Designed miniproteins, single chains, continued (5). Designs and how they scored, part 99

Each design is a single chain, and the fold is of that chain. pLDDT is the mean over its residues in the fold that is shown.

## One batch from the design tools (miniprotein)

Design m19444
Fold by ESMFold2-Fast:
Structure m19444 (fold): chain A 117 residues (1-117)
Amino acid sequence: SGEELFEKFLEAVRNKDIEGLKKTYEEILKNIDKLDESTKRFLAALYYIYKKGGEEALREVLKKLADPNNTKSLAEIISEVTGKSLEEILEETKDMTPEQLKEAVKRFYELAIELAK
């Protein structure tokens, strides 16, 4: 499932496991057409955070999401880092075609692997 793959990805981020990040990316690519639209839009929204706030904003979001002691929701983390709500960022993806969503998902994972170095 997309949720399970994303959780494995966050565990690899937490552990600075570059090979685990690459493996999760390969699994996402193999299953990208099987991911539900909500999962693809969510991952595209994370790429959109990078486009608005740069590498540092995305790095901060990923760090907080990977932190097992974090009590804040994804929506709270996104609002604190970007100054926008999760709903506002998801709205930016609403006009994206299925192909554009898949491309944003791929770009997100490529970038996240680079940032995990």
Scores: mean pLDDT 78

Design m19445
Fold by ESMFold2-Fast:
Structure m19445 (fold): chain A 84 residues (1-84)
Amino acid sequence: IEKYVEEAIEALKAGDLKKALGYAQKFVKAALPYIKKASPEDQQQVNDLLQQFADALAAGDKEKAIEYLKKLGELVKEIKKKLE
């Protein structure tokens, strides 16, 4: 699932918003089983980062969108480690 974050970031850097959204959606779907098992606090942080990512995209702030997507990927990776 980490590859979907990487692909989404590269698409954002290339200005391919549709491709970036597609990979971001694949990432969220693949991450859902881990997010459901996460603490309520970690689930809230995921939701907050997803909203910040969406807001940055709506504002055309590519740099902020990439920043929030990276943080989201790191958070999901840490959630996976806590569950293993």
Scores: mean pLDDT 82

Design m19446
Fold by ESMFold2-Fast:
Structure m19446 (fold): chain A 83 residues (1-83)
Amino acid sequence: MSLEEARQLIDEARKLYEEGKYVEAAKLFHEAVQILEEILGKDSPEVAEAYRLLAEVYEKLGQTEAADFYKKKADEIRKKLEG
């Protein structure tokens, strides 16, 4: 897995999100998060952004609990980067 592959997955997931294909977008964002965590570690800005995008996808799917969970993960990483 490469950082370039993670970036491509995020770009493809964003296109799927714009097309209303939220389930497919969520799958690609999950794959991108796994790659980003392996390469950059769990507390990177890139991982925080990917979790923020996952939260938006789950909000569109009406999965409030999942959306809140990923929003919290993104916020936790961002706070660690500020400290």
Scores: mean pLDDT 84

Design m19447
Fold by ESMFold2-Fast:
Structure m19447 (fold): chain A 82 residues (1-82)
Amino acid sequence: SREALRRAADQAEREADRYREDGRRAIDHLYATDPRFTEADRQASLDALDRAHEEVRRDADRAREGREPESPYVRALVEELL
């Protein structure tokens, strides 16, 4: 149902937000504690984290529209709730 698709999308976004927050803390910890973790490494890691977050958000929107999600993670959540 459309309601189940919406619930799956909402769940995917909540988990993506949590992963982004946890990821930012982990990156900040590495930058503070590992002298081999450069500013360039930090920026690349933050950019990768932001790209992953945007990918899940885009797929969540696709699920809300009744379109096939591209991410296996979002697709699995949709299948569990249908």
Scores: mean pLDDT 80

Design m19448
Fold by ESMFold2-Fast:
Structure m19448 (fold): chain A 62 residues (1-62)
Amino acid sequence: AEATELINVLKDDSLPDEVIEEAARRLAQLAGGDIAGLRAYLKHVLNLPDERVERAVEAARA
């Protein structure tokens, strides 16, 4: 599923920031623009570092 592939990109710390930001924007689109839900999922379910969560959220808002 596309969402699973995007989640795997967000979990991969070896990928360039541009790729992470693109994945975050696409995942937010699939979630109907639920930025708060995206933040909660990345932080509490995936346990990503705060820096990555904030980068993804900022990209999703643009």
Scores: mean pLDDT 79

Design m19449
Fold by ESMFold2-Fast:
Structure m19449 (fold): chain A 61 residues (1-61)
Amino acid sequence: SPELEALLREYGELERELVRKGMPKEELNAFRRRILQALDAEDIAALRAEVERMREVLAGL
């Protein structure tokens, strides 16, 4: 799915930026677990919501 591929690419970019900004590993692992759960459930809406949440967190740093 083009949307799935775009969301996974954005997730990867956001994770790298959050690591660079010094986000704690515990919080990064929590995002990773929720992304994996959304993928396992084939829930694009949940995946999109997690990417949006990561974007908001990064914007607040």
Scores: mean pLDDT 87

Design m19450
Fold by ESMFold2-Fast:
Structure m19450 (fold): chain A 73 residues (1-73)
Amino acid sequence: MPLTEEEARQALEDAKSVIEEAKKAYEKGDPRAPVLLTAAYLHAIAASLGPEEFREDVEKLVEEIRKLAKEME
């Protein structure tokens, strides 16, 4: 059940894209920003099921998401 390299790469790109949308939403005061950040986190977790070579990228994205979540509190 681990993701393929292609699926993991797509999940990483999805996570990055949603993080950027969450940042824009937060800047504009959109109450959906925390929900978007949660979606980005789910994409990052999905990518963690892929090849080990993506591990460092996943860890960086998760840390960025955690920092943004603290800023939104």
Scores: mean pLDDT 80

Design m19451
Fold by ESMFold2-Fast:
Structure m19451 (fold): chain A 87 residues (1-87)
Amino acid sequence: SKKVTVTKTLTFTAKENSSVESEEEIEVDGKKYTVKVTAEMRDGVLTVTANVYDENGNLVASTTVTIEGVKDGEEVTVTLTVTFDVS
């Protein structure tokens, strides 16, 4: 099987009780995948999740990063790396 690594770097302006989403389509070996990144902030904790879906909507990979001590209005840069098998 072929392993593929996707790296995403995102900058967020933190807001209490908010969520931000971003979506990107990638193609590997003629197959389409959707990378969805969700950032949620609650009680000074920023949780960033990257989910990779195949063209049928099946979750094939997921990774989560948690950052504590984030203040409202703070800019935070997060790098997420997710690896999955294509075949």
Scores: mean pLDDT 81

Design m19452
Fold by ESMFold2-Fast:
Structure m19452 (fold): chain A 102 residues (1-102)
Amino acid sequence: MKIADDIVQQMKQQKLDRAESVIGNPDQVQNLNNYLTNNFVSSMRSRLSGSDYRDAMIYVLQRQIQNSRDFYKWATRNGFQYLAQQARQDLAETEKQLQELL
């Protein structure tokens, strides 16, 4: 059993895997990404070790990347250049973190 599959199911139940549910509200997108990093991942660290933690982190980072891409598209479409630039910076940092785990 892969721990990543259980994490996927948990995130779906909490609707944490979908940026579409919060697109149009920058604070909600930021809160979703902050929850994934600061609360969800932190809670998993004490319960997971080795490859299970790595798989969980890879999944969370991939979802944060998708959320940041969706936010960038939304911000660009609505002419919010500053928010688009912030999303682009967040995307680059999250992609760097993912590469360090691969």
Scores: mean pLDDT 66

Design m19453
Fold by ESMFold2-Fast:
Structure m19453 (fold): chain A 62 residues (1-62)
Amino acid sequence: DSPYISLDEYIEEMQELIKKVEENGDKASKEATERIKGSESPMFEVLNLILEAKVKEAQQKA
């Protein structure tokens, strides 16, 4: 696994996102995780959601 650090990091972020939504996500967030789990490209949807959240956080900090 060591030579593919990007894959390990990607999986970790994906699991963290899903966990956060399942813990106390609103209906829209829970629908997003269901969509991710059923999607043809769940990794792509998770990555997009993570990027969107980080961009939003950066904008709010400004």
Scores: mean pLDDT 64

Design m19454
Fold by ESMFold2-Fast:
Parts: sequence; structure tokens; C-alpha cells
Structure m19454 (fold): chain A 77 residues (1-77)
Amino acid sequence: MEKELQELKEQLNEELLNLVEAIKNKDWETAKKYAKKIVELLEKSEELREFYELALKNPTVAEYRDEIEKLLEEAKK
């Protein structure tokens, strides 16, 4: 139900923040790990994809959008 979806949204938000921190620190090993987690979460539901798009509008995340998208694309292969 909605509770499980809310827990997945919280996980997605935490993984995005962890990815941004890894990018800031140039920790590419950690960044790739979080990128894979995010891709897996986004494949689970359309609501998670919508939440991801909203999260990208946050100025702190938006600053790193290009690097995030590049890492997610690499995580897909």
C-alpha cells in the first residue's frame, strides 16, 4: 500500500543525497554504488520516477544533475 511506496521514496531520497555527497568528494566508487541503487529503485515504479524528477528540482540536487544522470546511465551499462 502507500506505506511501502513512502518507504521506497525515503530510500530514493537518501540514496540521491548520498550520491550527491560522493560526487562532491570525487568518490567515484561510492557514487557508482549509489547510482546502481537508484537505478534499481527507479525500475520498481512510476511513482518513484516521478519522485526522482521532483527531487532533481531541489537546488542542492539540481546543481549536480548532469553528473547524476551520467552516473545513472553508466550504472545501466
Scores: mean pLDDT 81

Design m19455
Fold by ESMFold2-Fast:
Structure m19455 (fold): chain A 100 residues (1-100)
Amino acid sequence: SMLDKLKEVAREFLERVAEVAREAGLPEEEIRRWVETQLRRIDEAKSIEDISDVVLDAYTRAVALARRYASPETAARAERELTKIVEETSKKIKEIVEES
């Protein structure tokens, strides 16, 4: 289904975001706990809006965590990488929705 494809895109998004967080030096336990919470939220998603909300919330949280735990230079780099990832993910979501 379209929703199943969107859930897969959101899971790939979380994996990429988690990798950026690890490279930024964020605590592994914080990353694991946060990713587990977002994966459950994706599994429970029932609409396109639910998936979009998870993607936006995850992006916002990852940026906030990078600013908290990383140096200013590392946080700025992480934010640029996260912005590219969310833009690519948003494009994939739009393509799936438009093709369905």
Scores: mean pLDDT 86

Design m19456
Fold by ESMFold2-Fast:
Structure m19456 (fold): chain A 77 residues (1-77)
Amino acid sequence: KKREEYIKKQAELLTKAMIKAGLKSFDELVDYIIEKFKKEGYSEEEIQWLKQTLDELRAEIEKAGYLPEVEKKIKEA
């Protein structure tokens, strides 16, 4: 119940961030964040953990049914 509210809030924040950065999909967002972290000198282990965390968040948003709404808002921006 509180988890669903958290996932909805994260979906809204990610949507706003993606629109601001001109990104059109979660895959583009993940690639953008990963490349930025590589340039900043983060370790391979930290980058791997970040990938897993972002993939899990995406899966939770999709399971909660918010993914189509996120994608729609990005395309409309």
Scores: mean pLDDT 73

Design m19457
Fold by ESMFold2-Fast:
Structure m19457 (fold): chain A 90 residues (1-90)
Amino acid sequence: GPLKEAAEGLREAAERVYELSLKNGKEEGGRAAREGLLEAAEYVEKGDLEGAIEAARRGAEEAREYGDVAGAGGAEGAAVAIENLKELLE
């Protein structure tokens, strides 16, 4: 269903964001963004879309603190996607 597919998409996004951050020399930012996205995927599977948005945004904020623009952007993009999913399920 939509929640399972979204959670799988978030796990794929977590891997892509981490790889891009490593390529840019931003391992710590990439780790933070990946952790936030993996946590968001777990919340999505539980139906807690608000918790998922908060987890993704926390990952983005931590990545930004490490100067990782790509990591922060990827995690923020995921948060927006979750917000859109929440609207579609209303």
Scores: mean pLDDT 89

Design m19458
Fold by ESMFold2-Fast:
Structure m19458 (fold): chain A 95 residues (1-95)
Amino acid sequence: MEVIEILKERIETNKSITREELEELFKGLSVDEFEEVLDAVNEHIKKLIEEGIKKLIENGELSSEEEQKEARELMEKYLAKLRELNKKLIEEKKK
């Protein structure tokens, strides 16, 4: 889906996406298509974070068990926040 490709590109290029821009991208989607887009974006974000953490560990930037644990906990908190945001957005789209 084109919307998924656009969002992945914006994430990879470190370009910010405004709330208004996101609303416009999602305006033409069905509830099912919207959920598919959000799931795909979250999966992509998770992969990028996991790859980033792995690279930092391999480079010795996260050399301590404490630092590695903190990175994992931050990832889990961020992903949980994204899941809650997605749930709210899906409920809003249904209205």
Scores: mean pLDDT 73

Design m19459
Fold by ESMFold2-Fast:
Structure m19459 (fold): chain A 129 residues (1-129)
Amino acid sequence: APIRVLILDDNSLNLEELVERAREALKDVPVEIRAASSSEELIAMVKEEPPDIVIIDASGPLTRGGVEDIKAIKAINPKTVVIVVTRSASEEEIKEWLEAGAFDVLIKPASDEEFAEVLRRAAAKARAA
C-alpha cells in the first residue's frame, strides 16, 4: 500500500515546497500526498482518512499552535506519525510538541538531507504494524 502523507501549511508556496521535498524523500516507495491549508481542514481530512504521516508547519497563523493539532491527530489515530516543521521554537515548545506525540521537530531552514532522513524514519515507523 502507498505511504499516505498529509501536509499542513497556511502559505501556498511553502506548502508546494514541502510537497516536492516529501515526494523526493519518498521517491523509492509508492506515496500519496495531500495538503491542508488550516488546522480545521487538517483535522477533517484526518477523520475522513487517517494518514500514515502528518507534516505540520507550526509557523503559520492558521495553525492551533501545533500541540492541539498533534493531540487531536493522536486522539483520532494514535498510529499516525506527526512531524512538526517551524521557523523558530524554544526548547520548551519543542518539548511540548514531543510530549504531545510528535515524532520529530525540524527547524527551518532544514537541509534536503535532514528533511529526507526524518521523513524516511517516519515512513519506517508508520510501516511497523
Scores: mean pLDDT 83

Design m19460
Fold by ESMFold2-Fast:
Structure m19460 (fold): chain A 108 residues (1-108)
Amino acid sequence: ATTKSKTFTFEVPKTAKKAAIQVFERSLEGGPWRNASRDPRITIVDENTGEVLDTSHRVIEIDHSGKLTLRVTVSADSDTQYRLIVYALNDKDEIIAVESGLLDVRAP
């Protein structure tokens, strides 16, 4: 297995109260995205607080910083592409912004 970490910084609206986070995976050769949001081999840390996000509910409260910094660590046994999706939610749990990032792992 190959372990890789990447830090993502996202701009979020001032009105955002929560961020909901999803992770998808696929082969680097392409093909359909698979939901990996509950995979325990994927660790997400809020770098502002040091909080490790729960694998069953990857939702964090946002203070009015306007930035969300997440460290994503993955372990893969094959060439894998991961997509991080961040949904910024208001106080009514409505989606007000969507941001994404990619993390590629090349494994022997």
Scores: mean pLDDT 82

Design m19461
Fold by ESMFold2-Fast:
Structure m19461 (fold): chain A 84 residues (1-84)
Amino acid sequence: MSAEDKELNEGVAVFEAAVARLSPENQARVAELLRKLATSSDKAERKALAEEILALLVEEVNPSAEELEKIRYFLDTVINSQNA
């Protein structure tokens, strides 16, 4: 496993754990934002959606700086995944 694969897997795990700590209503909102992020072809819109997900997690869950860095890495990977 490469270092990049490890960081991505850690980011996914931290993100899933943070989402699991949200209320059911906010879990549904994150799922909707992720769906919009996955279907958007506009990189600026994808970035804005990822920032909304992060803001919601910070507000409801208050992740540590280390957890936020790992979540950001995962979301940045999702934003950039449309470039082949």
Scores: mean pLDDT 78

Design m19462
Fold by ESMFold2-Fast:
Structure m19462 (fold): chain A 83 residues (1-83)
Amino acid sequence: SEALREEIERFREAMEAAGDIAAELHAQGRSEEGREQALRRIAEVLGVPVEEVRELVAQADAQGRQALQNWASDSLPSEEYLP
């Protein structure tokens, strides 16, 4: 649907803006504030409480970490060799 496509684009734009805010504050040593502002922006777009977004992000982060750990286990070169 046309309306669905517009909604997805609006969501993507908000996610990119949240990322830019987080990156700016991270560069200033204010990563915690950047993370909070990004979460609030996402919550605003989704129309849900920030606590719900925090839960979703935590779940996604845990799954992402697990995927990276599995990839590393399969692809790690034998680098227990440190001179």
Scores: mean pLDDT 64

Design m19463
Fold by ESMFold2-Fast:
Structure m19463 (fold): chain A 61 residues (1-61)
Amino acid sequence: MASARAAGLALLGVAYEIEGDIEGAIKSYQEAIDHLREHEPDDPVSQKTVKLLEKKIEELK
């Protein structure tokens, strides 16, 4: 359940990127990171996903 919500937030970020709303994209990716850290902190796959999303946010700035 938690992974599905995080995936939804990441997809929302992609949708914002397609629309050119970089601020919205960054916010959605940050919310996905926050969700994974709160609900799946010990999952190594979630930790790798967080790292990927952090890199994505850095690239968008």
Scores: mean pLDDT 78

Design m19464
Fold by ESMFold2-Fast:
Structure m19464 (fold): chain A 80 residues (1-80)
Amino acid sequence: SRVQQAKQMSVKFVTAVQNGDIDGARKYGEELASLVSDPQSRQQVRDYSQQAIQLQQQGDMDGAIQHANQASQLGVQEAS
């Protein structure tokens, strides 16, 4: 199901952010957003994911994880 795929992608995305894997974070964040049907919610998932990646690149790991969790939660909730 799309919900199970979103849960899998959210785990991979948050793990990539936590591990400093920028390429993985970009890939899994985009895959998570693609599972969201509503265009507005999809854009919000993309925005949180992009902010998490930017904060990761700046060395703000706490901010990166916070935004990654927001993208993860929204992506799973809006996947259908």
Scores: mean pLDDT 87

Design m19465
Fold by ESMFold2-Fast:
Structure m19465 (fold): chain A 96 residues (1-96)
Amino acid sequence: SEFIEKLKKEAEELLKKDPKSVEAAEKYGLLGGYYLGHGEVEKATEYYLKMIEIYEKAGKLNDPEVQKALLAMKRLAEVAGAEELVKAIEEALSKV
């Protein structure tokens, strides 16, 4: 709880300072992973969509490390039945 609340605050402050913050995107990715690992698909989707939005605005969707992360996330999302997240990842990957 305390770790997750701190992570949320850090991500929000980074994004407030820079709406294209790659560090904020990374923290939102960690939040998405946390909630997905706990079966909270709706919350996981919310945070992962925020991560994708930031990477898109930052022009990082063609970065090989970001693409690897998105592909790994898509596999987990498919297993979890997170259909909205799967579609968002497919759309993001199509924009490169």
Scores: mean pLDDT 86

Design m19466
Fold by ESMFold2-Fast:
Structure m19466 (fold): chain A 97 residues (1-97)
Amino acid sequence: DPELERRIEAALLGWRMAKEKLSDEEIREIVAEQKARGWDDEDLEAFALGYFLATYYGMSEEEVAAFVRLSPEERRKLLVEHKLSVREAARLLAERR
């Protein structure tokens, strides 16, 4: 699925920017370049999600990729029904893939 793969790449870029501790200005420039190359709003949301998961939950690249592969409904069900934290859910998904 090329759209899903593009969103995963966007999320992993967000993860990378968080790990490299780039400034808000540097992040803004990278986002502007990606928009110019064809990123849509869903790609931008995936980027923001990857950055958020890395920054606030300390997720690895594999954990972020596994979590982003889920649909929003699947993420919600996993967190609610299994009472897992976001990081624990991502860890289990990465271990299974």
Scores: mean pLDDT 76

Design m19467
Fold by ESMFold2-Fast:
Structure m19467 (fold): chain A 84 residues (1-84)
Amino acid sequence: MQEAVDALSRLTPEQREAVRKALTEMANEAMKDGFSSEDVAEIAKKAVEEVARHARQRDLTPEELSRLAREAGKKAYEEIKKKK
């Protein structure tokens, strides 16, 4: 938890905004597919953890961070959908 928060706090405002937009779009898609608020929160959590992990290892552009957030969120989305 603290490691993820620390990694995200080191991002530029542009990088943080790119991640937020990606998460918002994923939340909208999940709600459209009938996911609960709890499922949406889990998708966002997994995406944030993945972004934080990669951000600690190398310098990433806002576009790369957005892509990673979408990929991590999509993976969590499919896992939760399979559980339903």
Scores: mean pLDDT 74

Design m19468
Fold by ESMFold2-Fast:
Structure m19468 (fold): chain A 85 residues (1-85)
Amino acid sequence: PLSLRELAELGLRVTKELLEKYGDKPVSLEEAYKFIDEDESLSEEEKELLKGMFEAMIGDGDGVLTPEQLEELLKRLEELLEKLS
């Protein structure tokens, strides 16, 4: 099983990659799931955990990840990693 640190590091990487790919465009959960599924560097377990993370972080949102939400997630993951050091 992935540690919290490992999940946070993967989440940080994937969030950065989503921001680079989509820029100013909102990303649907379906598009985020497809992006994760197409990442050949991720195991099946890592893909499942990352999908769960994005789903949990959206919460009551409109089913899309806005650039602002992705940037906020990025900041929170960076802060979490600093605290886990």
Scores: mean pLDDT 77

Design m19469
Fold by ESMFold2-Fast:
Structure m19469 (fold): chain A 94 residues (1-94)
Amino acid sequence: DTFEFEFPTKRQAEDFAHAAELAADQIGAKVSVKIEESGRVTITFEAPGVLKERTATATLYDEDGRVRMVVTIKIGPDGKIEKLEVEFVNPYAP
């Protein structure tokens, strides 16, 4: 499955890519990421087999321990990625 996102800055795109890789590791999926200077991110997930129905969440924290970003991957009962969500909390809204 391939997902595309547009971020205001390359830094937000890079943080998102890192969080998505952490969430993918929780479900045993391999992820391929393309980040463009414009802040566009293309993420492709490759699973070694049928995934278990679950929700995997990766949270990135800043140096003060505040939540920076949350990335959630939802796997449906068919073992496919149903949803990829991103939430920016801090410091992107200072």
Scores: mean pLDDT 73

Design m19470
Fold by ESMFold2-Fast:
Structure m19470 (fold): chain A 100 residues (1-100)
Amino acid sequence: SHHHMLALELLEQMKELLEQLKEALENRDIETARELVEEIKRLADELMPLLSEEQAKLVEKAVAGAALAVQLAEEGRYDLAMLAIESAIRTLEKLIEQLK
C-alpha cells in the first residue's frame, strides 16, 4: 500500500538519522547530536499516523533511546550513551524488518 511504502521510507530515513547521531556521539559532538534528536522527533511525528499502535510504540522507544543517549553524553557518560543509541538502532531495525 502507499502508506506501507511511505512508512518504510520514513523508517529507513530515521535509521540513517540514528546512525548519524551515533557518529556525532562517537565524535563527542553534542551540538550536532541535539540537532539530530530534534530531526528524529519531527520524523517520528510524520510516522505516527502511518503506523499501528504496536509499531508506534517501537518508534517511541527508539526516539526515547536517542534522547537518552544525548542526555547521557551531556553528562559525560559516553559508554552508556553508546549503549542507548545502539539499543535505539536495534529497536528501529526490528520494526523495519517486520514491515519488509
Scores: mean pLDDT 90

Design m19471
Fold by ESMFold2-Fast:
Structure m19471 (fold): chain A 84 residues (1-84)
Amino acid sequence: MKKKEEEEKSKKAYEAILEMLQEAQRMREQGEPQEVIRQKVIQKVRELLEELGFKIDDSTTEEELIEKLMKIAEPEAKKRAEEA
């Protein structure tokens, strides 16, 4: 049981990643510095992980935040890749 809840979390994480990539591309096209884009993306990752029920504190590194989000999104990403 609860496989459906995991699928819904994976879909939400995957959709959020797509939105972040689109926003990052738009900011890059507008000439925003890479450092500014990076900070905005990391802030959104942190907020999403907290919304999904993960405990994030000030000691959590940027790499750990990205890794956690990617692991959550991986099942949906694989499913969509197989359908493409």
Scores: mean pLDDT 77

Design m19472
Fold by ESMFold2-Fast:
Structure m19472 (fold): chain A 83 residues (1-83)
Amino acid sequence: MKILKIEVDEETGLAKVTVYDGETGEKLSESEVPHVLALMYAGSVAKDISKIEAELEKYLSPSMLEALKKRSEAEIAKRDYEV
């Protein structure tokens, strides 16, 4: 099981996303991204995409949400966050 830690800095609009192996406690990945992208990324890794979509709808217009989904998908495919 993977454990996700998200630390948001509201002043910068950035979130630090750290992924750990839940069995070993090993840090698998660390990224600093816009808060919204961090939530999308976490949902993709944690298989909780429906929950992050509902949360993102509270903060973003539909057009921004679609743009960030497309960007998040490209970043996930490029970086293999499940390293």
Scores: mean pLDDT 56

Design m19473
Fold by ESMFold2-Fast:
Structure m19473 (fold): chain A 63 residues (1-63)
Amino acid sequence: MEKQELLERLQKILDEIASVFKKYKEVRKNIKTPEDQEKYNKLLEEMNKLSREAVELFRELRA
């Protein structure tokens, strides 16, 4: 993968993290049911996964 493609992919992942974080904050304020709590946990897992992918891409860009 070319460095330009890696940078573009990193930017996309960072944008996805920001989007998921916004949803996470909204769900956290309105946890009323077990379904809401499951949504909250899934958003946390997704955010953690995207963060790890961003770090790996960042390292690859600096290598």
Scores: mean pLDDT 78

Design m19474
Fold by ESMFold2-Fast:
Structure m19474 (fold): chain A 83 residues (1-83)
Amino acid sequence: SREELLEQMDKEERDASQALVDLLSKPHSVDDEKVNEQIREIVGKSNSLLLRYGVFKAHGRTKLTEEDQQELLKLAQTILKTL
């Protein structure tokens, strides 16, 4: 049903957002290849995070900047507070 789909989507958004917060809250280099691979995997599991990640790519970014990572973290924190 529509309600079941919305509940599943909310769960996927929360789970991905929590994983991103956990990942990005640990000390890391912006250029850390493993961290950037995990970011790509996590954002692929959330429509909201993937859309924001897609905006960075549309602006010609081949890799995430520190500011891009902070914007993703802020979005993930907002999702966890509002869903």
Scores: mean pLDDT 80

Design m19475
Fold by ESMFold2-Fast:
Structure m19475 (fold): chain A 100 residues (1-100)
Amino acid sequence: SKPQLELKQRLLTALEKAASELNLSPEQVEILKQAIDYLVNARQVTSAEEFFKLLLEPDEEDFEGVSLLEGLARQSGISKSTLLRLLEKMAENLGVTLPE
């Protein structure tokens, strides 16, 4: 849908800016881009706030109660602390508050 396409473009732009500031490798950035594309489409995400909430909340049905963020850290080889910093920078770039 057009709203999901616009959200995806905003998230990808925020990702590229934040990833550059954190000196992430091209391979790490590609993994993160694929994750954003998958999550926005598969979970029918409609807002940046919903996207961040999805990553930070524990998933009891999948990943044995581990957050998607922790799963992504394991898959990408990026530390959870670096991914949290990335999300903070993305949220700042998008003008939204990161869920607590």
Scores: mean pLDDT 78

Design m19476
Fold by ESMFold2-Fast:
Structure m19476 (fold): chain A 74 residues (1-74)
Amino acid sequence: QKEIVERAKELVDKAIEIVVEGEKAGKYEEAVEKARPLIEEAKRLAEQSDDLDVHLRVVAAELMVVAAEIAGEL
């Protein structure tokens, strides 16, 4: 499942970048809306793997989205 793990990590990294950029720009709602579907897809891919690193990355990304949502008071 190397391709699935790699895709999940790419989606997580992209989601994190979107959240970080959105936070710097004060565009929390846009960042959350764009990052959430990427994280959901990464989570579904990660569940097909026992790779602890990808699971931890998904959890970290989910927490960042929640933090951005709270910061934006959505």
Scores: mean pLDDT 80

Design m19477
Fold by ESMFold2-Fast:
Structure m19477 (fold): chain A 66 residues (1-66)
Amino acid sequence: MKEGAENARKGAEDYLKKARDEAEKSTPEQGQKILEEAEKRVERNKKIADFLEQKYNDKLKALIDA
């Protein structure tokens, strides 16, 4: 679980970095579209990962408080 979330975040950052590099090579309008598409994709994946991580943390806290 933790490895999966960490790999997903690294992948998202890597993907956004590549999108930024491509945007810098493009016109401002094309660059904006590239970044917008990349952000939409990683935002969706991030929300899923954050939801799973929250469930993990909730269980961990319950064990500590028990």
Scores: mean pLDDT 72

